# Ledger of designs, part 13: designed miniproteins, single chains, continued (4)

Each design is a single chain, and the fold is of that chain. pLDDT is the mean over its residues in the fold that is shown.

## One batch from the design tools (miniprotein)

Design m12422
Fold by ESMFold2-Fast:
Structure m12422 (fold): chain A 83 residues (1-83)
Amino acid sequence: SEKEKILKEFEEALENGDKEKIRKIIGEVIKKEDAELLLEMAKIAAKKGLDEEFIKKLVYIAGSILNLSVEETDKLIEKILKL
């Protein structure tokens, strides 16, 4: 699927430290308001051991798109960081 392709490109960009490509992919997903894809990207970043602040930002943006409360968003962050 198109989402699987985006997630694979994102994971490869993270592995290569390609900051420009990471920013481009995140920006396009935010423009599409695809909260589910942002959450899947946050899970990949967590499994790869990326910075907690980076992961939290992705989840907060997704939570904002979904109109989640702060408490609901924090619960998602806790679950993702345990991956």
Scores: mean pLDDT 87

Design m12423
Fold by ESMFold2-Fast:
Structure m12423 (fold): chain A 67 residues (1-67)
Amino acid sequence: IEREIEEHLRLSEEYRKLGEELKDKNATLSSAYYILGVGHETEAWLLERRERERREREELEELLRRL
């Protein structure tokens, strides 16, 4: 899952760079790439949040097993 988060962050950065390079040529296409980049960043954040929730649950179960 950490690898998945990194992949989405990498794609976000790639799309943002493409958007910046296209700004001088095609503003519409540049905006589309920027939006895609933001989308991937949001996916990475959601994955990070779910991983956090999962680890919290695992820690709680481990604590209960020690009793």
Scores: mean pLDDT 77

Design m12424
Fold by ESMFold2-Fast:
Structure m12424 (fold): chain A 90 residues (1-90)
Amino acid sequence: SSSRKQLIDELKKRIEEMKKLSEEEALKLALDAVDYAIKQLEELKKTSTPEEQLRLDTLIENLKIEKKNVKTAEQGLDIVESLRDTLESM
């Protein structure tokens, strides 16, 4: 869908921006990107099939857990890159 493509394109943009920032700023941008993604995935669920809603629910819950455990910009970047790859493979 166009909404999924827009989310993927936004995540790609934020990944490239993170690579140019200091550790603290990159970590903050990564956490903001995860929050943005969770919000966009919740919206995407509203127009998804029941099977897709289940996959999106699992993804959202995993992102919430990963966000609580992230401590470095590298970990944050890894979460956002993994999310991009997961969305592209769906």
Scores: mean pLDDT 88

Design m12425
Fold by ESMFold2-Fast:
Structure m12425 (fold): chain A 70 residues (1-70)
Amino acid sequence: SEVEEALRKIIEKAKENGDAVTAQLAEGLLRRPLTDEQRKLVLEAASYAEKGDFDKARELLIEAARLQSR
């Protein structure tokens, strides 16, 4: 899955940068089925992580995680 691959890539990059919060958010999203909106947010977060913008990547992952609080 493209989304699963994107999440694993975010986890790897976050761990390399010592960002435990981003890694835990991405790991949580990996363990459950995602909506179309969550998938878009994850792919966007992966794009920012590839550019080294972990603050924006984390913000997008927090939004995705909030959508599963119901």
Scores: mean pLDDT 82

Design m12426
Fold by ESMFold2-Fast:
Structure m12426 (fold): chain A 69 residues (1-69)
Amino acid sequence: ELEAQLAEAEERARQMFDMLGKIAESYGVERIEPVHPIRDLEDARRAEEELREQYKEIKKKIQELLKKK
C-alpha cells in the first residue's frame, strides 16, 4: 500500500543519511547536509538522489585522503 511504500522510502533515506554521516565522521570529511522532509514518494526519490550525490562527494574526498597515504 502507499503508506507502507512511503514509510519504506523514508526509512531508506534515513538509513542512507545516517550511514553517510558515520562514513564522513570516520574519514574526517566535514560536510553532509540533512535530507529534506519526505511527504510523498516524489520527495523520497529526490532525497535519495540528493544523498547519492552527497555520497559521490564523500567518496571523492575519501579517495583523495587515501591518495595522500
Scores: mean pLDDT 67

Design m12427
Fold by ESMFold2-Fast:
Structure m12427 (fold): chain A 68 residues (1-68)
Amino acid sequence: MIDEKEVRDGMFRISLAVLRLMGLPERVAREIAKGIVDGVPNATEIADRALEEGLSPEEVRKLLEEAK
């Protein structure tokens, strides 16, 4: 049994770094990284849309909530 907090912290850190390397703004990358940690099924597709459409952090948050 792995400490869930350590797993979530690691996933957030790695996801945020990867999303920023992809060219997402920090605020948008943080919202998507949170969605990945929360297990949102379409978080990676939302990341692609954010890159293509220039979505705001608020729009990304709404899409992540709708995907739950």
Scores: mean pLDDT 79

Design m12428
Fold by ESMFold2-Fast:
Structure m12428 (fold): chain A 113 residues (1-113)
Amino acid sequence: SEEAREYLAGLLAKKGVDEATAEKIFAFLDKFVKLFLGVPLTKELLEKFLNGSEDEKIQLLRHILVNAYNEGISSIPKVTVEDLSSEEKSIEFLIKLHESGGLDVLDEALNSA
């Protein structure tokens, strides 16, 4: 999971995201994956999540985040899971989710559930 943190931080840094924000995004994803899949967020699992995968569990997680973004923070046009077809697009989405305050809302919901 340390390799997953470093991997995500490196990708976010390329988009101008600071270390503290990258740590916050990673902490959320680690909690989210553990809650819904019951497994630790490994580098392999993170790469599958960011690049997309035919794995039904990965598809479910991506749908949950996209639906939460669309319903909670309302974007027009709506984001779709198909828009997250690449690592770069998934990173851009995570940054938008954070900047909109949606990540904080979701993290609070996970802590309260």
Scores: mean pLDDT 78

Design m12429
Fold by ESMFold2-Fast:
Structure m12429 (fold): chain A 86 residues (1-86)
Amino acid sequence: NADKLVQLIIEKIEEGIKAVKERDFETADKNVLEAMDYSEILKALGHEKEAEEIQRLLKEALKNIEDPDKSLEYLERAKKRAEEFL
């Protein structure tokens, strides 16, 4: 169920946002990676373009995970993009 996977992606992004705000970058990294794992399943189910757009933003967040201003910008954009696919 693609909608359930998108909801799980959003949930993991929200946990990542919370962790970045708390400066718990290890937990933020873990949650962003789990969001990426769910996006790979979404891609395997035929939603490749949607998954790749989310993954691009999540990868940028991971590169900047210890920079709260940059990582939060990318995570909020990834969340918005995922919500647009519901």
Scores: mean pLDDT 89

Design m12430
Fold by ESMFold2-Fast:
Structure m12430 (fold): chain A 74 residues (1-74)
Amino acid sequence: MSEGYELLKKRAEEIIREAKEIIERKGPNKHAEEAIRLAKELLEMIDEKKNIPNQKLLDLLKEAERLLELAKAE
């Protein structure tokens, strides 16, 4: 509610932006590419307005954030 789908969408968009920046600076990165893929999947799930459990959306976001951190470490 207060964090809602809008904040999940914003965080997913931020992950895509940061991952693309890593690829531009360091070249192709598997973790950054996978983070983009998962973040896009999250955005599609939100956009479809389906009855998707919030926990599934949060788990997907956490995995995308974890992959982004791995990309930053390389």
Scores: mean pLDDT 78

Design m12431
Fold by ESMFold2-Fast:
Structure m12431 (fold): chain A 70 residues (1-70)
Amino acid sequence: EKLEEAKKLAEKVSNKTARDYILKAIEFAEEGNLEEARSYLLKAARIGKDDPEAQKAVDLAYEYILEKER
């Protein structure tokens, strides 16, 4: 599943703040709180802009949100 893959990618993120925001976004997405999940992914993308692992994890989690929004 995309969220589980995003969690695995987040573990490789060297920027701790970006990683924490990604994990928080995934938790909100699992709870069905897509608005908070999206907010935290945006924060993670900004903080981790120079971290390719962070960008991959954000992209994967965001794709999950788009699918759930239908």
Scores: mean pLDDT 80

Design m12432
Fold by ESMFold2-Fast:
Structure m12432 (fold): chain A 95 residues (1-95)
Amino acid sequence: MPVSGVQGIGDVAGRGALAALALAAAEQALRFGGGDKEVREVLEEARRLLEEAKRNGEYDEISRKVGRVVARALERSGDKDLAFEVAKRAIEALR
């Protein structure tokens, strides 16, 4: 998106980057054996938010890169609880 009103990294990243981050984190939480109801609900919400960002033209190259970087960082951590918390916080930031 060519829209930017603030210099912070979160503002530069935008909604698409937050949605990509939420999906990446939710997928890692599921992969760490988190196939419980709460993880599935977070994953479904993250997918919905990413599709919304794509429809609104908010999913760009920066968004894709953020999702990829977060996925690798969480995969290296092996921490299911961290991945789940990151996904929840990203979803809350998009509300």
Scores: mean pLDDT 75

Design m12433
Fold by ESMFold2-Fast:
Structure m12433 (fold): chain A 56 residues (1-56)
Amino acid sequence: SEEVEELNIRSVARLISTITGIPEDEVYEFLRENPELLSKPLPEIIKAVYERIKAK
């Protein structure tokens, strides 16, 4: 089976990568480690990614 959640995480990671300029793989790994963020509004997810990944 394909695991729909994994495809959704990848799609969200691509969207955030496009918006923030952070590499898609880094966003994907972050979201995989913090799946609770996927229940948040998109602006909150973007903020979390920015705070934890962009600064590195």
Scores: mean pLDDT 74

Design m12434
Fold by ESMFold2-Fast:
Structure m12434 (fold): chain A 84 residues (1-84)
Amino acid sequence: TAQVEEQLRELIRRAREALAAKDYAAAVREIVEITGLLLVHIPSKELAEEIKELAEEALKQPNPVLQKAAEILLEVVEERLEKS
């Protein structure tokens, strides 16, 4: 739905802001929320690509909890891209 797509865009924006600030706890929270939405919603291809880029960027950060959250997000978004 349009509402879920808008919520995903807002969560991606907040996650990117958290990553830039090196606020890894906030980044994990936003990434977990994105992952939860992807379990009930198939995003547009454009949005799925943005989520994949976010997950790949999070994986580069020196925080093991964030890396694990990003690994899970990457797996889920790749599965959604196959179904889109």
Scores: mean pLDDT 86

Design m12435
Fold by ESMFold2-Fast:
Order: sequence, then structure tokens, then C-alpha cells
Structure m12435 (fold): chain A 94 residues (1-94)
Amino acid sequence: MEYEENLKLGEKYLDEAKKAYERTVQAARAVGPALQPLADGAKNFYEEAEKYLREAKEASPERVPELTQKVIDYAEVVKSAAEGAERRAAELLA
């Protein structure tokens, strides 16, 4: 039952990463091509987080903590990309 808490945490971080990716896309849409590489990068890291969460749900219990930590790590990268994109959009739209 301990591994179920890891999966719930991974699902929470993946949901946060999805919202962060959507924020990155909105910033790129507001500014145009200058932020497209950030949006593309955020998409790739979000897709990796999705992949690791799927692997964690199918894995043996001993592997779940390692795989959910990867979901968290990739989600944090997407969240950082969103903050960077929003800051850059604010600079370019000022």
C-alpha cells in the first residue's frame, strides 16, 4: 500500500506538469516563434513524465518509487520551463 502513495504523488505532479505545459504554450502563442523551442521542450519533458507514470503503474512494487521520482523530476523541468516562458513573454510584451 506504500507504493500507492508514490503513484498518487506522481499523478499529482503529472497534472501540475500538464498545467505548466499549457502555460508554456499560451506564452508561446502570445509572443510567437521566439518561445516555440521552450514550448517544444516542455512538451517532450511532459511526454517523458507521462511515460514514466505509465511504467510505474505497470511495474513491480520495488520499482515504483524510482519511476515516480522520474515523473516528479521531469514535471519540475516542465514547471521551470513555464516560469521561464512567462517571464520572457512579459519582457517581450512590455
Scores: mean pLDDT 85

Design m12436
Fold by ESMFold2-Fast:
Structure m12436 (fold): chain A 53 residues (1-53)
Amino acid sequence: ATIPELLQKELEAEGINYEPAALDVLSTSVRSYTLYREVEKLKALNGKTITKE
């Protein structure tokens, strides 16, 4: 699995809505250590739509 696939699975598992462009932005900027932090932020947004902005 790639980072975008892992992010998509985590967002779906937490029930977080996201825009495809936002997933692309996250995947281009995320590193191993930042991936964990970004996922924690997205969990805090449970039920919100994630945009590229």
Scores: mean pLDDT 61

Design m12437
Fold by ESMFold2-Fast:
Structure m12437 (fold): chain A 69 residues (1-69)
Amino acid sequence: MLVDRLIEKSDMLTGDEAHAMSREELAERGIRAVEETAEKMVKNGEITPEEGKKAIEEYRERADRELAS
């Protein structure tokens, strides 16, 4: 899925840094990283602006779902 590709290309926090953050902080950082990656991919012609927007919204929905649990 496109969102998984964005996650793979994003500078995601893992390990000790991730363990030091709250669930909300991790979600916020992840969303920001995905937004930055999507913007770069659109600029490079790898995806369309519409595809980037949809992938970011899908990631936000996943983050909101995890926070609600």
Scores: mean pLDDT 74

Design m12438
Fold by ESMFold2-Fast:
Structure m12438 (fold): chain A 96 residues (1-96)
Amino acid sequence: EELEKEVEEFIKMLRDSLVNPELRAKRKKAIQLWKEANEYLKRGDYEKAIELFKEAAKLMNKKGQAAAYRNISEAYRLMGKDEEAEKYEKKAQELE
C-alpha cells in the first residue's frame, strides 16, 4: 500500500502545522485516532477500528482520507464483509 508515501504525507502535514496552530491540533488528533484505530484492529474490534478511522479521516486531507478508507476496507475484509470492503477500496481510489 506504499506505506512510505503515507508516512511522507504525515510528515508533511506535521510541517504544515508548524505555521498554523489549528492545523497542528487537527493533525495531532488525527494521529491519536489512527493509533487507537490500529490497536482496536489488532484486538479484533473491527467496528471500533472502523469508527476511529472514519473520525481520523475527517481531520485529514484527501490522501489521508484515502489511507483511512483502505484501512476500513481491510477491517471489513477481516470481518468477512467483502462487498463492504470493495466499496471502501473504491472510495479510497476515488480520493487519490
Scores: mean pLDDT 80

Design m12439
Fold by ESMFold2-Fast:
Structure m12439 (fold): chain A 90 residues (1-90)
Amino acid sequence: KEKTAELYREAAEQFRKAAEDPSYLDKAIETLREALEVDPEHAHTYRSLIRAAEEAKKLFEEDPQEGKVAAERLAGSTENLAKEIEEELK
């Protein structure tokens, strides 16, 4: 599951950057869509993160402050997912 942890780490980094620059939400969605193809065992989690990223993108259009908070929450949640997978590998 090293690849799963790496994909979660990549998405978490994009979400952190999205808090300052919402264009990184599109990059995070691209990363997660690629993850769906290469790691279908975790498809449910990737789909949930994609949906949350789309919602955060919508929030940035309506209220940039709410969008920033949503992106920060996504970064934290995705980083925690990576840590859980990394703990399983130890």
Scores: mean pLDDT 81

Design m12440
Fold by ESMFold2-Fast:
Structure m12440 (fold): chain A 69 residues (1-69)
Amino acid sequence: MEEAYQLGYDWWMSNTVDSAYRQWYEWFRWEKKEESSSYKSRWWTMPWTMNNNVDPEQKDTTWWTLWER
C-alpha cells in the first residue's frame, strides 16, 4: 500500500513536472536561441553552465574522481 502511494506520487510528479519542465525547457532553449550571439559572450561568463558543458567526448571519468577528492 505504501509502495503504491509512493509510486503514484512519483508518477504524478514525473508527469506534472515533465510537462511543465519540458515547456519551460523549450522556452528557455528558444530564448537562448535568440541570444545566440549575445549569449556566446555570457555563456563564457557563466562558469556554472560552462562547467556542465565540459568536453563530453573525453568522458566525465576524471572529473568524477576529481570531484570525490
Scores: mean pLDDT 51

Design m12441
Fold by ESMFold2-Fast:
Structure m12441 (fold): chain A 93 residues (1-93)
Amino acid sequence: VPETINGVSIDAIINIVKTLVDALVDEDGRVPIEKLNEALKAFGYPEIETERDYVTPEEAAKLIVRAIAKYNGATEEQIDYLIEKALEELKKR
């Protein structure tokens, strides 16, 4: 996998995921979709369409990676790799 996806560093994407999940996780260990969408909009990314009000930190990481990477024109294979790396970094915390 390249160091960057369409000019965005892989490390930068992973750092954004970690920062957002840490900031948005609630007292029950869940990430509220409303707050996640507010954060994504603040960064200029599209809203996540889901029927869920809350997701796990792992699911939130997947959603953040997909939103950022697709916005930057990443392929599904690149998105899958970024999700794996983001989940590895979350597991370390």
Scores: mean pLDDT 75

Design m12442
Fold by ESMFold2-Fast:
Structure m12442 (fold): chain A 61 residues (1-61)
Amino acid sequence: SAAAVRAALNRRLGEVARRAVEEKWSLEELNERLIEVLRETAAAHPELRAELDALIAHLRA
């Protein structure tokens, strides 16, 4: 379900953010990794593509 995909994505994004703090990533490195995760999810789940593309655009603004 879309809800299950969103829950898994939110968990993965939280893990990425935690790792960025622990490993002292730059904001640019964090944003690129977040965009990568969102793009991977959009490719695997076309039904969420419009929603995820909007989030990617927001992160690049």
Scores: mean pLDDT 83

Design m12443
Fold by ESMFold2-Fast:
Structure m12443 (fold): chain A 101 residues (1-101)
Amino acid sequence: AEPNEEAVKEAAKEYSKLPKEWIRDVARRIADLAEKHGYTELAEKAREIAESDKSNYELAYGVMKVLAELLVRAQTEGNDEMVKEALKIAEEIRKRVEEAK
């Protein structure tokens, strides 16, 4: 399921307050997950986020968008493992944001 747009924007705004290196690390983890399941395009998008010199907000928003795309693909293909791993990453982002408050 795709997160609602307002919640994604608020989460990305708070997530952007975290260290850029942590945001990039999450992007790399998403790239590895996508590559493991053969989603080369999503893996490349996530790697571009990890390597780009953009604002923290742009990186955070990019991460959330790729993660949402992975969840949609996992659900469409009935890949329970990918759904669980993608949700685990989303939960880790949520916890890190809560810890930073």
Scores: mean pLDDT 79

Design m12444
Fold by ESMFold2-Fast:
Formats: C-alpha cells, sequence, structure tokens
Structure m12444 (fold): chain A 77 residues (1-77)
C-alpha cells in the first residue's frame, strides 16, 4: 500500500543521504559515488511506481528527496 511504499522511499532516501555525505567528505570515493547512484536510481523507480499507483504522498516525498539529493550532488561538480 502507499504507507509501505512511503516507508521504502524514506529508507532509500536515508541510505542515499548517507552515501552522499560520504561522497561530500571525500569526492574521490568511488564506492560512495556508486552507492549514491544506486540509491538515487532506486528512489527514481519508487517515485515512478508511486505515480503509476496514484500514491500522491509517496510520489511527492520522492520528488522532493530526488530534487534535494541532485542539488547537493551538483554542488560537488
Amino acid sequence: DEEELLELAERVTRRARAALAALEANPDDAAARLAFEIELGILGIVRGLAKLLGYDEAAAFADRAIAELRARARALE
């Protein structure tokens, strides 16, 4: 249901933020970069699924999380 998908989005977002924090501390950390990219990809899939199922709250959460994470990652370029 939407609650389970929202909980998944929150969990994936926490993992993505942790990976990004590691990458922000060491921009040359290839493992942190890969972990961040994987989690961001999973969050994108969760967002797409939420939109297809009409789970507006889960979709909105994922949209905001993706925007935040992408903005932070761009600051490292």
Scores: mean pLDDT 88

Design m12445
Fold by ESMFold2-Fast:
Structure m12445 (fold): chain A 60 residues (1-60)
Amino acid sequence: MGKENVQKLTSNAPLTASIMLLRAAGESLREIAEKYGVSASTVSSAIAEARKEVEELRKS
């Protein structure tokens, strides 16, 4: 049915991209967390998981 693919695109991909752009712009984990209404640990985990997925794709 593909609902999960659409949900990932609308939830995970834009969220992760926005977080990574803010980090590239020099925003702190706390500032990003406050903007998204989550904890800094959640932001850190999301970034770490996204980096692992990208690095796994690159090095495999």
Scores: mean pLDDT 65

Design m12446
Fold by ESMFold2-Fast:
Structure m12446 (fold): chain A 115 residues (1-115)
Amino acid sequence: DKAEALRKMQELLLEVSEAAGEAAEKTGDEALKLGNRWLAILAGLGGGVAGIGEEEAREKAAEIDKLVPGEGAELLEAMKTPAGGLEAIRRLAERAKEDLESLVREAEEKKRKEE
C-alpha cells in the first residue's frame, strides 16, 4: 500500500544518504554534492510514487535522463504502478551508490599516485 511504499522509499533514501556520507568522508565535497543531487531526485520521485500525475512524472523523468541517459522513458513506464515506481527508484538508488563508490575509488587512486 501507499504507507508501505513510502517506508521502502525512506529505506532506499537512507542507504543512499549513508553511501554519500561514507564517500564524503573519503573524497570530501564532491561526493556530498553528488549524493545530495541523487537524494533530491529520488525524494522527488518518491513523492511521485505516492501520487504523481503524468505531467509531473515526465518532468522528473527528464531530470533522471540528464544523470542516466535513456532511463527517463523506462522510468515513466515503471511509475504507472507503485510497485514499478519502487523498483525503478531501487535501481536508481543502486546507480547512485555506484556513482559514489566510483568517486571513492578515483580519490583513493589519486591519493596513491600523489603520495
Scores: mean pLDDT 70

Design m12447
Fold by ESMFold2-Fast:
Structure m12447 (fold): chain A 95 residues (1-95)
Amino acid sequence: MEERKKKALELLEEALKLLDKALNEDISASERSELLNKAFDLAIKGAEIAELYDMAKKLREMKDELSKGSRADGKEILEEAKRLIEEAIKEVKES
């Protein structure tokens, strides 16, 4: 139980750092895309390990929406993803 919480937190916190870097740093489109893909994969895995399946599902849907390029910036989706990851971290810590 404790080992699972620790691993989930490590993945979620890493995802949050990568997502924050993609949102706030002046980086190339290719570098941003790489960071976003890695951040979502880590966040989904972390949420699944924490058994937060509803959060994992929402993160998968957001990743799919971003990949379809339906929005110019996708900033709203990324900000929502950041909030979900922060909530997941809080819930794992409070468990």
Scores: mean pLDDT 78

Design m12448
Fold by ESMFold2-Fast:
Structure m12448 (fold): chain A 84 residues (1-84)
Amino acid sequence: MDKQELLDLLIEAAREAGDEGTVRLAEAAREKKEEEGRELAAAYAARRLEFQKLAVRAAERVAESEEERRAVAEARRALAEAER
């Protein structure tokens, strides 16, 4: 799954849950991703990993089909690898 799609799923799930804090953080992460023209600092990369963790958790909550759950499992595996 595209990381952008995971962020969109996180935003939707957070809105459904009424978690405005997570919505704000995910939207900020999406904005920074759109700024790919600039060099990213280590702190920014760490922030993206935290949002990706939240995005995977949110995607698990909204995954309705087996295909969607499979995509979430793949994203979770990629995230775990990125944290190494």
Scores: mean pLDDT 62

Design m12449
Fold by ESMFold2-Fast:
Structure m12449 (fold): chain A 145 residues (1-145)
Amino acid sequence: MREQVEQAVRALEKVALAAGIAAAIDPEREEEILEATRELGRLAVETFSEYSTYVEARFTAALIRGLGLGKRTRLRLEQGLQDPEVARELAREFERAAREAFEGLDTIVSIMQSSPVAPEAREAAERLRELIEEARRRALELAAA
């Protein structure tokens, strides 16, 4: 039980970090990304109710870190003219975060498989994966220019 909660928390932190970066990079989809992220977090808190405060705190902290990282990179791009090195740095960092988040989504869905909210968790994870992948493609296109 405790080891499974820690595995779930680590997976959720990777997902929240990447989602925060994606939301900051893609302002047109920011609300949609944040809503999908909060829904996955809510379902995880419900599943691990005995650890709800801990799960929520760790997940929220990771999301805030991701938003901060994405906003700092976006501000550097907006202030610095189109610097190809800044674009490549963004693409490399987000590529790593997205890969870890996709592994995290698979992990959390697996852990929550026996939960009453498993179908909702799978739908939230699939939606969030698509949103992160779209933001990742945009970051890679900027790096390829």
Scores: mean pLDDT 81

Design m12450
Fold by ESMFold2-Fast:
Structure m12450 (fold): chain A 72 residues (1-72)
Amino acid sequence: AAAVDENTLLSQLLVDVLQGKITPEEAAERLRKEAGLDITPEEVEEWVKRIQKMRDGSLAGARAIAAALAAA
């Protein structure tokens, strides 16, 4: 069986928060209890926002390229 390390658990919980399956508060509590990470709900929210911005940034970049090609 694959051991769930701290990074794997963090990634899974952040994705669940991003998808609205759990709250940032629940994710922070699970990280504290299961991985021993001292993390706050606000830190979880900040990480989720950063992931959203990265995804939005990639889509915005693709959209900008498509718009430039359409303008030619």
Scores: mean pLDDT 70

Design m12451
Fold by ESMFold2-Fast:
Structure m12451 (fold): chain A 87 residues (1-87)
Amino acid sequence: SVLDRFREQVETLLEVLSQTSSEEARLAMVRDFLEGAVELARTLSPEEREELLRLVREMVEQVQSTMSPEAQAELAALLEEMERRIR
């Protein structure tokens, strides 16, 4: 399914992020990925969009656990922005 492919893309992103030492670069990569999720959401049913939101939250939570408090705050703000755009 579309969401199964999205989960695979999340796993790929997490692997790339684990090999990226710059927090600035990691934040930029997460932003670009979430922009893609916003575009994907426009093609989904309401039920699939709710599942996409859960996957996005889960991914951001995992990324936050590997970052500084400052980067965690930036990710939280980014998540709020992207959730509003997906809804």
Scores: mean pLDDT 86

Design m12452
Fold by ESMFold2-Fast:
Structure m12452 (fold): chain A 80 residues (1-80)
Amino acid sequence: MSQDEILKEAQELVIEFLEDPSISLEEAIKRLEELAKKMSPEDLQTLLDDLKEKAKLMPPEEKERLEELAKVVEKVRKEK
């Protein structure tokens, strides 16, 4: 899978998580962490920026959930 495809899959996971309440925060974190570990630091920054922009548009509850996903991406980026 190309880096571009991994970034797209991560972005689609975020959208799916926001649209499907059956996906738990824990499940979303695990899936996102697996994708993030395969991404370049530049793609991780792009994903982090996308998460922050989406969070600005969301109600407080959804914003908090997106901020938790952003923390996971930031942690993986710092470990590289």
Scores: mean pLDDT 79

Design m12453
Fold by ESMFold2-Fast:
Structure m12453 (fold): chain A 62 residues (1-62)
Amino acid sequence: SHVEKGDELFAQGRYWEAVEQYAQALLEDPTNAEARAKLVEAYNAWLASLGLPPLTDPVAPA
């Protein structure tokens, strides 16, 4: 599955490729909470690799 491939890419430090795999999983099943959570995690890991701050949590006051 795309989630499994994303997990392998994430483990290899290929964060953007992992984001693409998790995004495909969400296109196939938009209700997949695991793929959504892993997509955000991989995206934040990719941002961190560029020295950028993580995505702001929508419940955060700032």
Scores: mean pLDDT 77

Design m12454
Fold by ESMFold2-Fast:
Structure m12454 (fold): chain A 66 residues (1-66)
Amino acid sequence: MAEEERRKRLEELEKIVAKNLALVDGRSDMTEEEAYEWAKSDPELYEKVRRIAEHILAELEARRAA
């Protein structure tokens, strides 16, 4: 159960990270889903999105424990 829930949260964070990176890259009119597709189209960008999302999830988990 916990693993499935964590994977869903991670995917949601990946979408949020992709949207924020798209915004910084000047693509402010992209939806969250469009930004996620954009990120997935570039293997280097997608790896960056995944790493950032994993870091955010770990920080959120730590903050909830504090």
Scores: mean pLDDT 79

Design m12455
Fold by ESMFold2-Fast:
Structure m12455 (fold): chain A 100 residues (1-100)
Amino acid sequence: MSPLEVDLEGLKAWIEKNLPAEAAAKVNEVIDAFLAEVRAGKATTFEKYLAFAEEVMRILNENKVPESLKEAVALALATMIQDLFPEHAGEAVDRLRAIL
């Protein structure tokens, strides 16, 4: 697996362990769909990764996940995007914080 696939699989495992079951199931469905796009070579732009991260955060907000757990997920997503797109690092952090 690529480092990105390892990070996404690790995030799935953390979410399943730490989030309420309904929220975890919905978020992990979105992560699985995104992993399929990564594996197919279709997830190549900052905008694609940001849209994925914003969709994850939207699900967390709709399912009333505790703020501390939302912050942990937002930090993991922002770190992943910063590593892949260092030129957009500040924008990723700012946009994900706005959804918290």
Scores: mean pLDDT 83

Design m12456
Fold by ESMFold2-Fast:
Structure m12456 (fold): chain A 68 residues (1-68)
Amino acid sequence: EREREEELRRKALEYETTGGVELVHSSARAVSLKRSGGKEEEVEEELRRGEEKLEEYEEKARRIREEL
């Protein structure tokens, strides 16, 4: 079914986009923490969170694409 296929492709793209946005968001937050005199540990935690979110959403997108 074409309509279902297009929905799944759109969903996969949305997940990929969301993961990228989360990574950018975490990066910006880390920079903000550095500028505010935040602890290095807190900066590293923010960056790690962004990477984990990116991986999570990329996995979701990959699973959807495998079904196509």
Scores: mean pLDDT 78

